# Designs tried in a protein design run: designed miniproteins, single chains, continued (4). Part 66

Each design is a single chain, and the fold is of that chain. pLDDT is the mean over its residues in the fold that is shown.

## One batch from the design tools (miniprotein)

Design m14265
Fold by ESMFold2-Fast:
Structure m14265 (fold): chain A 97 residues (1-97)
Amino acid sequence: MSESEFEAEVKLALVQIYTAIALNAPTGEAAVEGLRKAIELVEEMAKSKDPNLRKAAIEAADIVIDTAKRLAERFPEYKDEFDELIQRANEIKEKAK
């Protein structure tokens, strides 16, 4: 594994940790905050010129989208915030191609 591939794996694992925190959050506010931290990391990865980081960003964005959809069912009062995060993740996927 290259240093670049290792960095991509570590950052993908961190996104998975943030999404897991969001899924287990006691409140909708905490769930939104957890997903915002995840998407900020995905956006940083997508802006990289490293193709391994950009590829990992696309995979991570899909995880954020799936997590946001599940959280919108659990916390319907925060549906608009989760929908904004889904839109942001889709925009990141398009830019990371």
Scores: mean pLDDT 87

Design m14266
Fold by ESMFold2-Fast:
Formats: structure tokens, C-alpha cells, sequence
Structure m14266 (fold): chain A 66 residues (1-66)
């Protein structure tokens, strides 16, 4: 579910696991849940890594396509 992916992304941020953040962002984009994708972008911003923010932005754009 989207909530499970968001929880996993929060844990990846806590562990400084950029690859985990990217993976969970991509999965959220595939679900088409715009609200969850926006929350993911906020999580990525808290991490402070541009690559994580970019992955979350791509997920949001993909979610909006549905």
C-alpha cells in the first residue's frame, strides 16, 4: 500500500539509504497515488539530498499521469 511505502521511505531516510528512498519513490509513482507521492517528496526534502528529491518529483509526475 502507499502508506507501507511511505513508512519504508521514512525508515530509508533515517538510515541515510538513498537507494531505498529512490526505490520506494518509484513504487509510489507506479501506484498513481498523488497525495502519497507529494508526501514522499516532503520526506525526500527532509533527507536533504537532491537525488532523493528528484526521484520523488518523478514519482509525483508519474502518479499525476493516471
Amino acid sequence: SAEELLRAAEEAVRNKDIDGVKKHAEQLGKLGDVEAAERMREIARQYGDGAAVNAATEALLKAKEK
Scores: mean pLDDT 74

Design m14267
Fold by ESMFold2-Fast:
Structure m14267 (fold): chain A 92 residues (1-92)
Amino acid sequence: SLKELVREAKEIFKELIEKFPDNESIVKLANDMIKDLDLFEEGKLSAKELAVRLQMTAGVLVLAATMLMPEKFEELDEIAERLLEIARELEA
């Protein structure tokens, strides 16, 4: 269900904040996405718009892992892949 996908996405972003609390860019990105997920639940953001924002965020995480945090690449890449799966399911 859409509600379960949103809940899973929120949990992923909360876990990102807990795992990378000293990375201000990741913390800001995760908090901004939690806000977008809240807007979607309030009917203020469409599923298509949310899917695009999740796809953009996944791309930013992969880029950050590649360029700035290569030792965390596998962890961030796995998170990005799951966000892309959630985005695909939102568009279905």
Scores: mean pLDDT 85

Design m14268
Fold by ESMFold2-Fast:
Structure m14268 (fold): chain A 85 residues (1-85)
Amino acid sequence: SAAAEQERVEEVLEELRRMEEELKAKVEALKAAGKDDSEIRKLLLEALEVAIRKAISLGWDLAELSTLSPELQEIVRRAEAEAAA
């Protein structure tokens, strides 16, 4: 049971790491393409919203993220509302 729980946590963490790496690569590609900061920010927030929704759907507590910035608070609120639907 403990081993199965650990495998499940490890799979979730690996998936989140992959999403983070994809996000970093996307940001770097957008900067290289000469996209302005507002376009990069919009895509970052959209990608973060997807990641937050996924984490909530997997039972992770993201309440702490709501204290980091108004943008993150809004993303967490939207993700929680969608996860509750």
Scores: mean pLDDT 66

Design m14269
Fold by ESMFold2-Fast:
Structure m14269 (fold): chain A 69 residues (1-69)
Amino acid sequence: SIVDQAKKLAESLSEEKKKEVLELAKKAERNQRLGVRAVIEGDLETAEKYAKESKEAIEKIKELTGKEI
């Protein structure tokens, strides 16, 4: 999962940054699930919004860890 990968990548970071990375990972994972649900329900506009928010959270994790996730 994104959360498991993010937690591993954050092992070398400060405790404060570890918490930030974990919260971003949870946000990305939640938004991906909500996006899939929106697609199933036929709400493509809402699905795009959740996909964008998930992508932005992942990009912030990359900036904090210096690594791909």
Scores: mean pLDDT 83

Design m14270
Fold by ESMFold2-Fast:
Structure m14270 (fold): chain A 91 residues (1-91)
Amino acid sequence: SEREYAKRVSEEIRELVEKSGREGILKAAELAGEAISTLTSSKEKQYVMEVLKEGVRKARSTPESQEIINRAAEEGMKEIKEAVEKVVESK
């Protein structure tokens, strides 16, 4: 079931990146983050990440899209990064 979920999400990510411009890039990044937090399989998480990375790579002809997706990903993961950084600092 996780494999089917990952495939479905990856297809949505691909279509969003290809079809919907700025809003598509933002939604694709958010969807990928949500899927990665939902999936338990490292293999399926990696699959979703690779689909997003490939979409971003193809969108590099539009630097605006690359910047937007990077900011959306950072914003969505900021709380997680801060928590991880605090643990590393305490260790």
Scores: mean pLDDT 65

Design m14271
Fold by ESMFold2-Fast:
Structure m14271 (fold): chain A 111 residues (1-111)
Amino acid sequence: TPVLTESGGGTVAEGGSLTLSSHSSVSLKNVAVFAWYMQRPGQPRVGVAANGFPSAGFERFSSSVDLANNTGYLHMTNLQKEDTAVYYSLAVMVSPKAQSGWGEGALVTVV
């Protein structure tokens, strides 16, 4: 199972920018899907970006991967108070075995 170690969470001013990182225990070259999800208090997890593309309604966000360092990133710009959430990375492998791993979550607070 991929182990994802997240960092870069914290408190940021409204209108500011923040980048989250997720270091993978497995080579990201072997990952079919690398995605980011958010969970607002009292709400389900929703997808915000996958494989470098923002999800609909999250165009202020982008994602990238650094294959040399096995690290994925979520780049967040023009942060709004509604972006206050725990952010989770997801890695999905399909070969040699179908398996997935979630990060433990990074808290982002917009003030």
Scores: mean pLDDT 85

Design m14272
Fold by ESMFold2-Fast:
Structure m14272 (fold): chain A 94 residues (1-94)
Amino acid sequence: MAEKIEEKIKEVNEEFIKKLRDTKTRPSGETARAIGKLFVEYMDKLREALREIMKEEFGFSDEEINSLSDLEIDALIVMTPEEQVKKLEELKKK
């Protein structure tokens, strides 16, 4: 259960962590700004990964996904993979 969600989210998380580590080698004054930019990119990638999982694994349509606010998608991102599966199945059942 949730293995594909965990794998996709793990890939995005690992890419972010790697970029964050590379950024820490920069001068302190630019590090905070670079981290902020990386965090925005990371959140965008998480939202896209979740939308792809909803389409591919749960059979959501583009219209159903577009009906969800960014806040609702962000709420899903902070859940465990098991909680994400349960919530997505509940949304699909409606």
Scores: mean pLDDT 73

Design m14273
Fold by ESMFold2-Fast:
Structure m14273 (fold): chain A 82 residues (1-82)
Amino acid sequence: SMAEKERKARELGARNAGEILTQLKTFELVKKQGLSLAEAMEEGKRLAVETVRRHSNDEDAKAAEEGAEQTVAEKLAEAAAA
């Protein structure tokens, strides 16, 4: 019970890190390189996942990738609707 709660908390934390890092990397890429939102989001996701993998492990990187993919899909859908 407790071990499963700790595992789920860690997975949630890694997914949130992927989401936040993707947003930060995307902002820097748009601001510095003038990339389109779609191009910046794809590269931002890649950099976010690699950052988590480098500073943690492959399991956390996989959870971060899931969070990153979710935020990319959501932000691109919002931009397309505007």
Scores: mean pLDDT 83

Design m14274
Fold by ESMFold2-Fast:
Structure m14274 (fold): chain A 80 residues (1-80)
Amino acid sequence: VEAALAPFRESPLTPEQEAALVEIALDRSAPAAVRAGAALTLGEVPHPSPEAVAALRRVAEDASAPVIARQAARTALGRV
């Protein structure tokens, strides 16, 4: 599983960008629309990392998250 070559441009999210989106989705100080957008972007990835999936679950269950961010996370999880 360690012999993977460089990924294609078809995946615009690098591991660092995916981690940044996870941080944004979990960031309680970020605007509601930004958090929702981060969650939806992660949900558009056909094979998100286990860390991204775990973060989406955290956002969906986060009572302090805006309703639109929680709904976005639930929608994203429904696609995974």
Scores: mean pLDDT 71

Design m14275
Fold by ESMFold2-Fast:
Structure m14275 (fold): chain A 80 residues (1-80)
Amino acid sequence: KELEEKRERARHFAEQMVNAAKAAKDLGVKLSEDSIATAFGVALLRYPEEFDIVIEAARKAAEYTGLDPEKVVEKVREVA
């Protein structure tokens, strides 16, 4: 029960971060692979057991912002 509830919290948190990245891109904010990787690296520290959810969200954020998703994922793994 607690594990499933933590996974749901991680999904909601990750979704908020993806939506924030999309909003920043829509507002013309220049996002780098490093800025996305740092943000999701912090998320990974908050939800280390739910790393699959955080990594997938980082990939989506990179795709929506026109960055290389594999490079962002690699950098997230290095920050954690």
Scores: mean pLDDT 81

Design m14276
Fold by ESMFold2-Fast:
Structure m14276 (fold): chain A 83 residues (1-83)
Amino acid sequence: MAALEKALEMQRNGIAEAEVDGNRIFTLTHEYAGKTLTGALIIPPDPEQQQRLRDSYQAALAKGINPAAAQAALAEIDRVQAE
């Protein structure tokens, strides 16, 4: 998947946002145990898939799974869906 390859490239090169094959890719940062951690968020162009991704992060928040990362991901998904 070209989007995954791009996400890894972005992390290596300090790139915050990109788009490949209609997928919007973001480098997310969050604080955990006194460290700044980075990860990638890949938002597909399909609105139904975007909603499923959003629902997955909301479920993670409800379950207490890495809430800072889930909140950061939801903010970017909401931004993309509002555009």
Scores: mean pLDDT 76

Design m14277
Fold by ESMFold2-Fast:
Structure m14277 (fold): chain A 70 residues (1-70)
Amino acid sequence: MDLLEEFKKALDEGDVVTAKSLAREAVTNSDDPEKTKKQIEELVKNSKLSEKDKKEILDAVEEALKLKKQ
């Protein structure tokens, strides 16, 4: 499954909980987690979500990236 495609759908629907889950999954299953993080950041920046919701998703991605790099 294309996790970034599902993530984009969750963003478009304003489903922050699902978007956070899919973003973490995409980063942890990526062969290039830093590239995946950048793709997620661009999608979040272009979304209609509140700044608070955007930050929650980006914070979840940062946490997943740190855990994967350990």
Scores: mean pLDDT 81

Design m14278
Fold by ESMFold2-Fast:
Structure m14278 (fold): chain A 81 residues (1-81)
Amino acid sequence: AAEAALAERLVQEARETKAWLERAALTDPAGFRELAEQTLRSAEGALAALPQVLDPDSEAYARARAALEELIAWLRERLAE
């Protein structure tokens, strides 16, 4: 129950962060790159720490990992232009 709730929160936060950065790219293009680079570092750190927080064999882990990997992939693509 607690792990499922944590995974749901991580998935939601990853999606909300992506949506917010998409808005930032349109409203503050000059600030976007620095913000995206900071977010990428944070997301990579969260992904690396994920096995310590959630059981790697759980559905909760798989969902949280997928959300973080999606955010990281999107950030890498945007930063590469």
Scores: mean pLDDT 83

Design m14279
Fold by ESMFold2-Fast:
Structure m14279 (fold): chain A 85 residues (1-85)
Amino acid sequence: SNRDKALEKLKQMRDLYDTTSEQMLTSSPEEALQLAQKAKEEINKLYDEVLELGKGDDSLIRQAYGIMGQVMGTLQWAQQKLKES
């Protein structure tokens, strides 16, 4: 179903965010920024797919939006740390 596909995409968003965040902890500021930028691009694509497949499921859309917020925060943090380096 579209809902099952949306849930799978939502899981991919979470897994990619978690994996990227872990990698960033052991990366240089420059590498961390590149990882955050790449993750944002891939998660943005997944987010758009979740919105289309999961339309009408407010809980699912809210969860996807939350992950996007976390990704944006992580990118901003990485940008700031590089400027301070």
Scores: mean pLDDT 87

Design m14280
Fold by ESMFold2-Fast:
Structure m14280 (fold): chain A 60 residues (1-60)
Amino acid sequence: MAEEERVRRMLEAALESAKSMSPEERKQIVEQLRAASKTLSERSRELIDKTIAEIEAMVA
């Protein structure tokens, strides 16, 4: 399914953008990703969860 590849590319772009964002902006992106994960396949959720962890690590 094309979903996983599209999600992966979108997450790579989001991760790159997060490097230039404030902690507040990163928190908002994390919330958006969590909301999106609830409507996607299990594999896509795994990719989103991994990306959330990487963005959260940028704040810490």
Scores: mean pLDDT 77

Design m14281
Fold by ESMFold2-Fast:
Formats: structure tokens, sequence, C-alpha cells
Structure m14281 (fold): chain A 86 residues (1-86)
């Protein structure tokens, strides 16, 4: 099975969409929006399983809120972990 993480930016809305694909099929999607404070806000329901366990984490939420860079890094790490474990 080939796993890939695809990031698409929508600067008009200050949104980033992170999609996880297995053999070309979308298995998870995360939509993040920039905030005036420079952090990110999670907009979408989690992917099945592991995303639900990560979303309520204070550390994950703190990274999302701290900066765009830290938020994207945390989201990529979570997506990669989901892809490797799924």
Amino acid sequence: MRLEIVEEEYPERDEVVITVRADGKEIARVVLRGTPGGGLLLLTPSAPGEWENLIPSAEFQDRLSASRELGLEAAREAALRLAEEA
C-alpha cells in the first residue's frame, strides 16, 4: 500500500487542507484555518481512529494556537503517524 500526504493551501481563506491517501484513495482530511493571532484552528472532523485521540490533547491544541509553522508541523506528524499505523 502506498501512502501519501498532500497539502493544499488556499491563501484567499488562509486555509490549509492536509489529505492522507492510500493507493490514490483519500482516507483522511484535515482542514486548518489561520487565526489573527498567527496560529491555526482545526475545522474538520478527525480521520477515523487516531485523529480523535490527538485532537483533545492540550499539547496539540497549544501547538495549533502558537503559530502556523508549529501547527502545520503537529498536523503533519499526526497525519504521518495515522498513515503509518493505519
Scores: mean pLDDT 67

Design m14282
Fold by ESMFold2-Fast:
Structure m14282 (fold): chain A 75 residues (1-75)
Amino acid sequence: SSMQEVKRVADRLVFLFKIIGQTKVAEAIEAAEKAGVTAAQLEELYDRAMELLNQGASDEEVAEELNKELEALKK
């Protein structure tokens, strides 16, 4: 993915999570963008976040899980 594609996807996801009140999840997406993940990996993190939120997980719990997945992607 190009840097511009990654930024476009990240900006969209951050906006969506902020408007639904998931501020910590939005911060986790911003951290993933800054860590240099691909647009496809951002979409995977989005799918995981939505799965966890649908299961009743809190903003903090989802953000923690995304940060753990991000650390795994860095290795």
Scores: mean pLDDT 84

Design m14283
Fold by ESMFold2-Fast:
Structure m14283 (fold): chain A 72 residues (1-72)
Amino acid sequence: SLMDQLSSLPSFDQQLDFLRQQIANASASQRDQIRRAIRMLATQAQSREQIAQVRRLGRMMNDVFGETLPTM
């Protein structure tokens, strides 16, 4: 599962990159799984920069699933 793949990654940065890749290639049916994964990663954020990176993932989700044109 998505969560199993995420939990197998040893670092926060690798988990961020994995979720960015998932968001970029996700179908609408994967939206809730990705949202849960972002929430899980948010509980592991230990710095202001890591919190900011998780917020960027949330904005990517809104852009991909909420907006007509995806942002970079």
Scores: mean pLDDT 76

Design m14284
Fold by ESMFold2-Fast:
Structure m14284 (fold): chain A 70 residues (1-70)
Amino acid sequence: MEAYEKLQELYEKGRFKEMAEEMRKAGFSEAVVNYAEAAAKAIENKGKETPELKELLEKVREAIAKLAAE
């Protein structure tokens, strides 16, 4: 529960690099953590929301939702 709330806060604030670190600490797979890191990189490079960024964020959101459902 605590990990879920922390991840939601970081997601809302766009702190995807910190979110990736918290996801790693919470025991998420490297694949999911890599999606969060890729989302952070995409924002740094493009400075705006793109279809690619949305897809990366959807993968992260699915993982967070699974944590909430447990």
Scores: mean pLDDT 70

Design m14285
Fold by ESMFold2-Fast:
Structure m14285 (fold): chain A 91 residues (1-91)
Amino acid sequence: SLYEEALKHYREGLKAYRAGDYEAAVQHFEKAVEYLEKVIEENPDDAVAYTFLAEVYRMLAEAYRKLGDTEKAEFYQKKADEYLQKASELT
């Protein structure tokens, strides 16, 4: 499933992040975002998918911060906040 593919990439991203491989972490988190975006396209009221996507965006922000890309870190942190807000509105 799309959700299972997102979870696999999210887990691989976390492993890379913990190992200090922030570039690999970004690649995996970006793949998780792609799968989760497809989930919410099909189910735009799925609060769980919005919450998961917000967490992936938060991890992207942290990874970009570690890479010194402040602009991308702020961009993805804002995305995380927006998607958490969307999830809250669906409950």
Scores: mean pLDDT 89

Design m14286
Fold by ESMFold2-Fast:
Structure m14286 (fold): chain A 87 residues (1-87)
Amino acid sequence: SQASIDETLKRIVDLIRSQGMDGFAKKFEERVKEVSKMTDPDAARKRIGTMSTQIQIQMIMAGVPESVIEEINELINRLAEEILANI
């Protein structure tokens, strides 16, 4: 549901911002909005995969703790399932 997507997105954005990465939090939110407009599930899955990889690289480069990176990755996987269920 949209409510589930919004809740999971809020949790991800909050965690990214807690690491001082406000710019990446905003970019991630924008990219989620774009993916939510997609009608092709395969294209959406690939886009989410690219976003996840890019955010993970940025978090590693910024020295974000492994436990936080793992939590964000779990939430992104949940977000992906929720988005794909609505396509």
Scores: mean pLDDT 83

Design m14287
Fold by ESMFold2-Fast:
Formats: C-alpha cells, structure tokens, sequence
Structure m14287 (fold): chain A 94 residues (1-94)
C-alpha cells in the first residue's frame, strides 16, 4: 500500500541519517559533509514521497505531507538550520 511504502521510506531515511551521525561521531565525516549528506537524503526522500503521493488517496496524501513536514522539521532541528527547514516546508506546502 502507499502507506506501507511511506513507512519503508521513513525507516530507510532514519537508518541513513543514523549512519551519517555515526560516521560524523567516529571522525569518518566532517560536520559540513554530514549536513550536506543529510540535505541530499531529505531531497531524495521528498522526491520519493511525492511519487508515492501520486498513487495515494486524498487522506493518505495528507498523511504523507504531514510525514514530509515532520521529516524536514527533525533535520532542521538536528543541524540547527531553521532557514533550510523553512525553505523545504515551503516546497512541501506548494
């Protein structure tokens, strides 16, 4: 189902973000490289979620939009980048 696909995407995103944080903590990645990697992961996740929305009911589309907004807010808070969060939220709202 579309919601099962979204769940898989969110789980995979979380695993990838955790890996980036681990690599940063262990000195395998700088803070700037980690930020750039996570921004790329957010962008890719947003593209994937929009694709799932195209096959989803109106109720599921709203749930997916809420999940997208939550994902952006989490990343913005994680890296203390409210400007980035606002830009991506504006794209999701459009």
Amino acid sequence: SPMDQVRDVVVDFGRQVTQVRRDQQQGRMSRQEAQQRVVGLVDQTMVTMRGIMSTSSPQDQQKIRNMMMRTVRTVSNMFDRPDYGQQVLQQVAS
Scores: mean pLDDT 75

Design m14288
Fold by ESMFold2-Fast:
Structure m14288 (fold): chain A 61 residues (1-61)
Amino acid sequence: SAMERARELVEKRREVNELILDDSITPQELLARLESLLDKDEQAIALKMHEMSLKSREEFG
C-alpha cells in the first residue's frame, strides 16, 4: 500500500541520513553500508554530502 511504501521511505531516509552525518566512518565504509539502501547514482550524491558534512563539522562543530 501507499502507506507501507511511505513508511519504508521514511525509515530508509533516516538510516541514510545517520550514515551521511556520521563523522566516525570513512567514505569507503559509507559506500559499503549504502549498497543495500541506495543505487549507484544515489550513493555518489550521499558520498558528496558526507564529505561536505565532515568539512562543515570541522569548521563549525
Scores: mean pLDDT 77

Design m14289
Fold by ESMFold2-Fast:
Structure m14289 (fold): chain A 118 residues (1-118)
Amino acid sequence: SALRQAAIDFLEFLADYYESKGYFTLADEAREVARLIASGDREALERELAEMKAAADHFEEEGKYGYAGAAYGMAGALYLVLGRREEAREYLEKAVELFLKAGDRELAERAQELLDLL
């Protein structure tokens, strides 16, 4: 679907961005989420969503806005491909906010593009 491809494209952009900054673990996580979305394994997607939600809450509490933005963005993409539109909107809006707070303007723009499809 167009939304599934848009979610994958967003995650590949996240991966390339973080790799360019030397954040190899975040890049690998974004690529793994993209791979899971491409697989269509709903059970694996829901397990990954639970992990990303926990990571998002943890990093936001710690004030790690860039890491929190990444986790909210990945969770938003997962909600989107699972058809959970309102949660996808909530998490992608939060990702935009956190990326802007972290100074990651290009990531904020890409998260906004995905949000604008909702």
Scores: mean pLDDT 90

Design m14290
Fold by ESMFold2-Fast:
Structure m14290 (fold): chain A 62 residues (1-62)
Amino acid sequence: SHMEEFIKRIEEASTKESKSGKKVTLDDAIRDLVLAVEQVIAKREGLSPEEAEKRADEIIKK
């Protein structure tokens, strides 16, 4: 269950960030989660992994 691992990473990063002020780890965890979600959607819709990466990048840029 890849999704559970990414969710745990976000929760841990969020907790540690509030303690140490390191936002980079939280941003990295969010990027991983967004990409994983878009990859699942792409597989479900029969789209290529490249399309999933493009969608994730667009979300992260905003």
Scores: mean pLDDT 66

Design m14291
Fold by ESMFold2-Fast:
Structure m14291 (fold): chain A 76 residues (1-76)
Amino acid sequence: SSGVTSIGELLRLTRGGVYEEKIEAPPDYQEVYLYPDGLITIYYKDGKAVGYSVWARDEATLAKLKEEAEKLMAAA
């Protein structure tokens, strides 16, 4: 967890839905991508992508946004 609370985790706690996070190192920068029923955050450290988090209203949307997050990570 590295002591960082993500926007997606806060949305899960306040609005419900589902959240998943994969962060390999403490980030120093993030990019947030907004979707109708969810949110992707890509995390960076020293200019390198080190992880992502996804919040979604439901499990089906989470699965779709996780694929998009992995694609965004590969493109970074």
Scores: mean pLDDT 80

Design m14292
Fold by ESMFold2-Fast:
Structure m14292 (fold): chain A 67 residues (1-67)
Amino acid sequence: MVPKAEEHIEEGKKAEEEGDLKTAAEHYRRAGRMYENATKGVDDPEVQKELQEKAEEAFKRAEELEK
């Protein structure tokens, strides 16, 4: 797991619940970048794929909030 990335996901959810979509999008983008960077240090293809999928979900969520 990537604790700092998960922390940003939780902060993003909180900001989203409060209606602060800009702050939520920023937290989701930070989480996405952290998951993406984490894939570079992982040798296990299954774990690498999981981190990549989490990064893509975070980036997509941020993009949706900016529509």
Scores: mean pLDDT 81

Design m14293
Fold by ESMFold2-Fast:
Structure m14293 (fold): chain A 113 residues (1-113)
Amino acid sequence: TLEAKREEVEAAFEEDLELLLEEARKLGLPEKYKPYLEEIVRAVAKGEAEARAYFEKGDLKAAAQAYLKAVEESIKILEEAKKEGEEKEAFDKLIEQFRKQKEAAEKYLAALE
């Protein structure tokens, strides 16, 4: 049902958000940045949903491109948060994790061309 699908999506969002918050805490980012991390989780969830829809149709290029776009959006959100904060090194470490995901997705797309 649509309700069961919404509950599953919301549960996945809360779990992904908690994992990202835990990683941010380990890197030295305080809870005041939670709104930016929530935006990242929402962007990733949207990108994963789009990627899954393309994957189910057998369009691997479109699926990888949807994922790449979500990672790029996440990097932009982190760069904006970094401008407002004092924890520049912690933000740089988290941004580098997303940049590695971007590089992996770009390599995959290049292999499909």
Scores: mean pLDDT 79

Design m14294
Fold by ESMFold2-Fast:
Structure m14294 (fold): chain A 78 residues (1-78)
Amino acid sequence: MLKELEEEGRRLEARLRELAARLPDEQRRALLERVAAEMRKIAAEAAKIEDEEKRRELLLRGAIEAARAGIAEAERAL
């Protein structure tokens, strides 16, 4: 499970980066900042979890969701 989440996360990150590169600089910065802000919120919530494996799974799932939202936003902007 975790390995599959890591692979999906890497794939989505690559796609987000490619789409963001096609946006004007201002829109690209705003998009990436919003994704980073969501990542920080997810990291703060995950930090409350004592189970290391469960914490790692939540971080990966959260990163995937943040990346998907970023991709959808970039696609709408293009």
Scores: mean pLDDT 82

Design m14295
Fold by ESMFold2-Fast:
Structure m14295 (fold): chain A 83 residues (1-83)
Amino acid sequence: MLPSEERAKLMSELVTEGAKRLKELGDELNVPAEVVAGQILRLIGEGLDAAMDESLSDEEIRELIEKAVREAEEELRRVAEEQ
């Protein structure tokens, strides 16, 4: 199932902003590029799943993607601490 054009656009904008934040944080923390890339791919997948769930409102999609970004940031910080 494909998301609607409006939901796909919302997801794309939020995921793009989140990916930029993750890349900037990864660079700041000296996290390996492959770990950052893995978190960005996970964020894309979670964003697409949220956009495809027709039971979710636009606000709920935003909240889910923002939560996914926060969880990815926490994982990058955890990886940096373990080095």
Scores: mean pLDDT 82

Design m14296
Fold by ESMFold2-Fast:
Structure m14296 (fold): chain A 60 residues (1-60)
Amino acid sequence: SMAAERHARVVEQTLELARRILEEAGASQAVKDEVLETLRASAARDPAGFEANARRMLAR
């Protein structure tokens, strides 16, 4: 569905941003894995709230 495709794109963009920030900060692989897993879990638990917050972070 278009909604599922949009959600997947927002999640992917948010994870890409998080990976970049963690990489720049020199985070360990364990920290990277934990943060990305937490973000994926949040997206699954509250898709609408996750998208609203992600849009604010990804905008401009």
Scores: mean pLDDT 79

Design m14297
Fold by ESMFold2-Fast:
Order: sequence, then C-alpha cells, then structure tokens
Structure m14297 (fold): chain A 93 residues (1-93)
Amino acid sequence: TEEAVRRLKELAERALEEARTGSPVGAEFYAASFVNLALQNRDALLAAPASQRRELAELLERVAEIAKATGSKGTADLADELAEQLRAAAEAA
C-alpha cells in the first residue's frame, strides 16, 4: 500500500541517519523495523509497479548493508532475500 511504502521510506531514512551519526543501536532498531514492516506487506510490495519495486529493492539493499555493519546478520539476510524477490517480480511482468 502507499502508506506502507511511505512508512518504509521513513524507517530507511531513520536507519541511515542513525548509521551516519554513529548510533549502532538506533541503526539496528530502525533496520529491523523496516524489514519487519516490509515482510508484513510482502504481497502488496510484490504487486507494486515495477519502478516502485526497484526503488524498494534498492532501499532493502541499503538497509541490509546497515544491518551487516551492526552485526544483525538475520535482518540483513531477510532484507537481501526480499530485495531479490522484488527484482524478480519486476521481470515477471
């Protein structure tokens, strides 16, 4: 949904901000919150327009990098997996 996409962008921005300011606990929290919200809305995200799916895949990839940097391998793996699914869905048309 459009509201879920808006919230995802907000959470990604917060994760990036916390990572930039050197707050690993904050970065981890927002990265995990982003991935959890994305997974809860997986079907809606997979059904989104191709341009939006690509944008969301890019955000998931950036969040995965933050999660890896903070040692949150589980969050990073889930983010990378969903990013791959969104990219594949863009090709399926």
Scores: mean pLDDT 83

Design m14298
Fold by ESMFold2-Fast:
Structure m14298 (fold): chain A 84 residues (1-84)
Amino acid sequence: SKREKALELIRKKLEEKADADGTVSIRDFIEALREALKELGYSDEQIEKAAALAVFYAHLKGKDGRLTIEEAIEIAEFALKQVE
């Protein structure tokens, strides 16, 4: 599905940004999310809504402003389900 392609693209972008401990900054996560959704033709409204949800949940789950890749993907999947 389009959502599965988006999650895979987000994962690839996050793996390129991850530190040696497997974590990414919330900033890099949100940037990767926006870029992936734009590349796959999501509307600006869908991208902004998904990003807003992702920012909120990233700050709830994140430790010291960082997320594991798996935490980021879980948040991205939840956000995308809300904008479809």
Scores: mean pLDDT 88

Design m14299
Fold by ESMFold2-Fast:
Structure m14299 (fold): chain A 61 residues (1-61)
Amino acid sequence: GAAGAAAARAAGLAETGDAAGAGLSWSYEQNKGHGEEAARGARAGGASDATVAAALAGGQE
């Protein structure tokens, strides 16, 4: 269920031109074990707490 949410978050962040957006997509593609990396990337890009939480949860899927 989290795949679509994570992809949407990554797409939105990537559209802002942030490295955080690219990092989110990378972590999602890499593996579930990288949820922390996805969350860190989103946070570094100035994403909302909800987006950071979604990235972390997406990394668990």
Scores: mean pLDDT 52

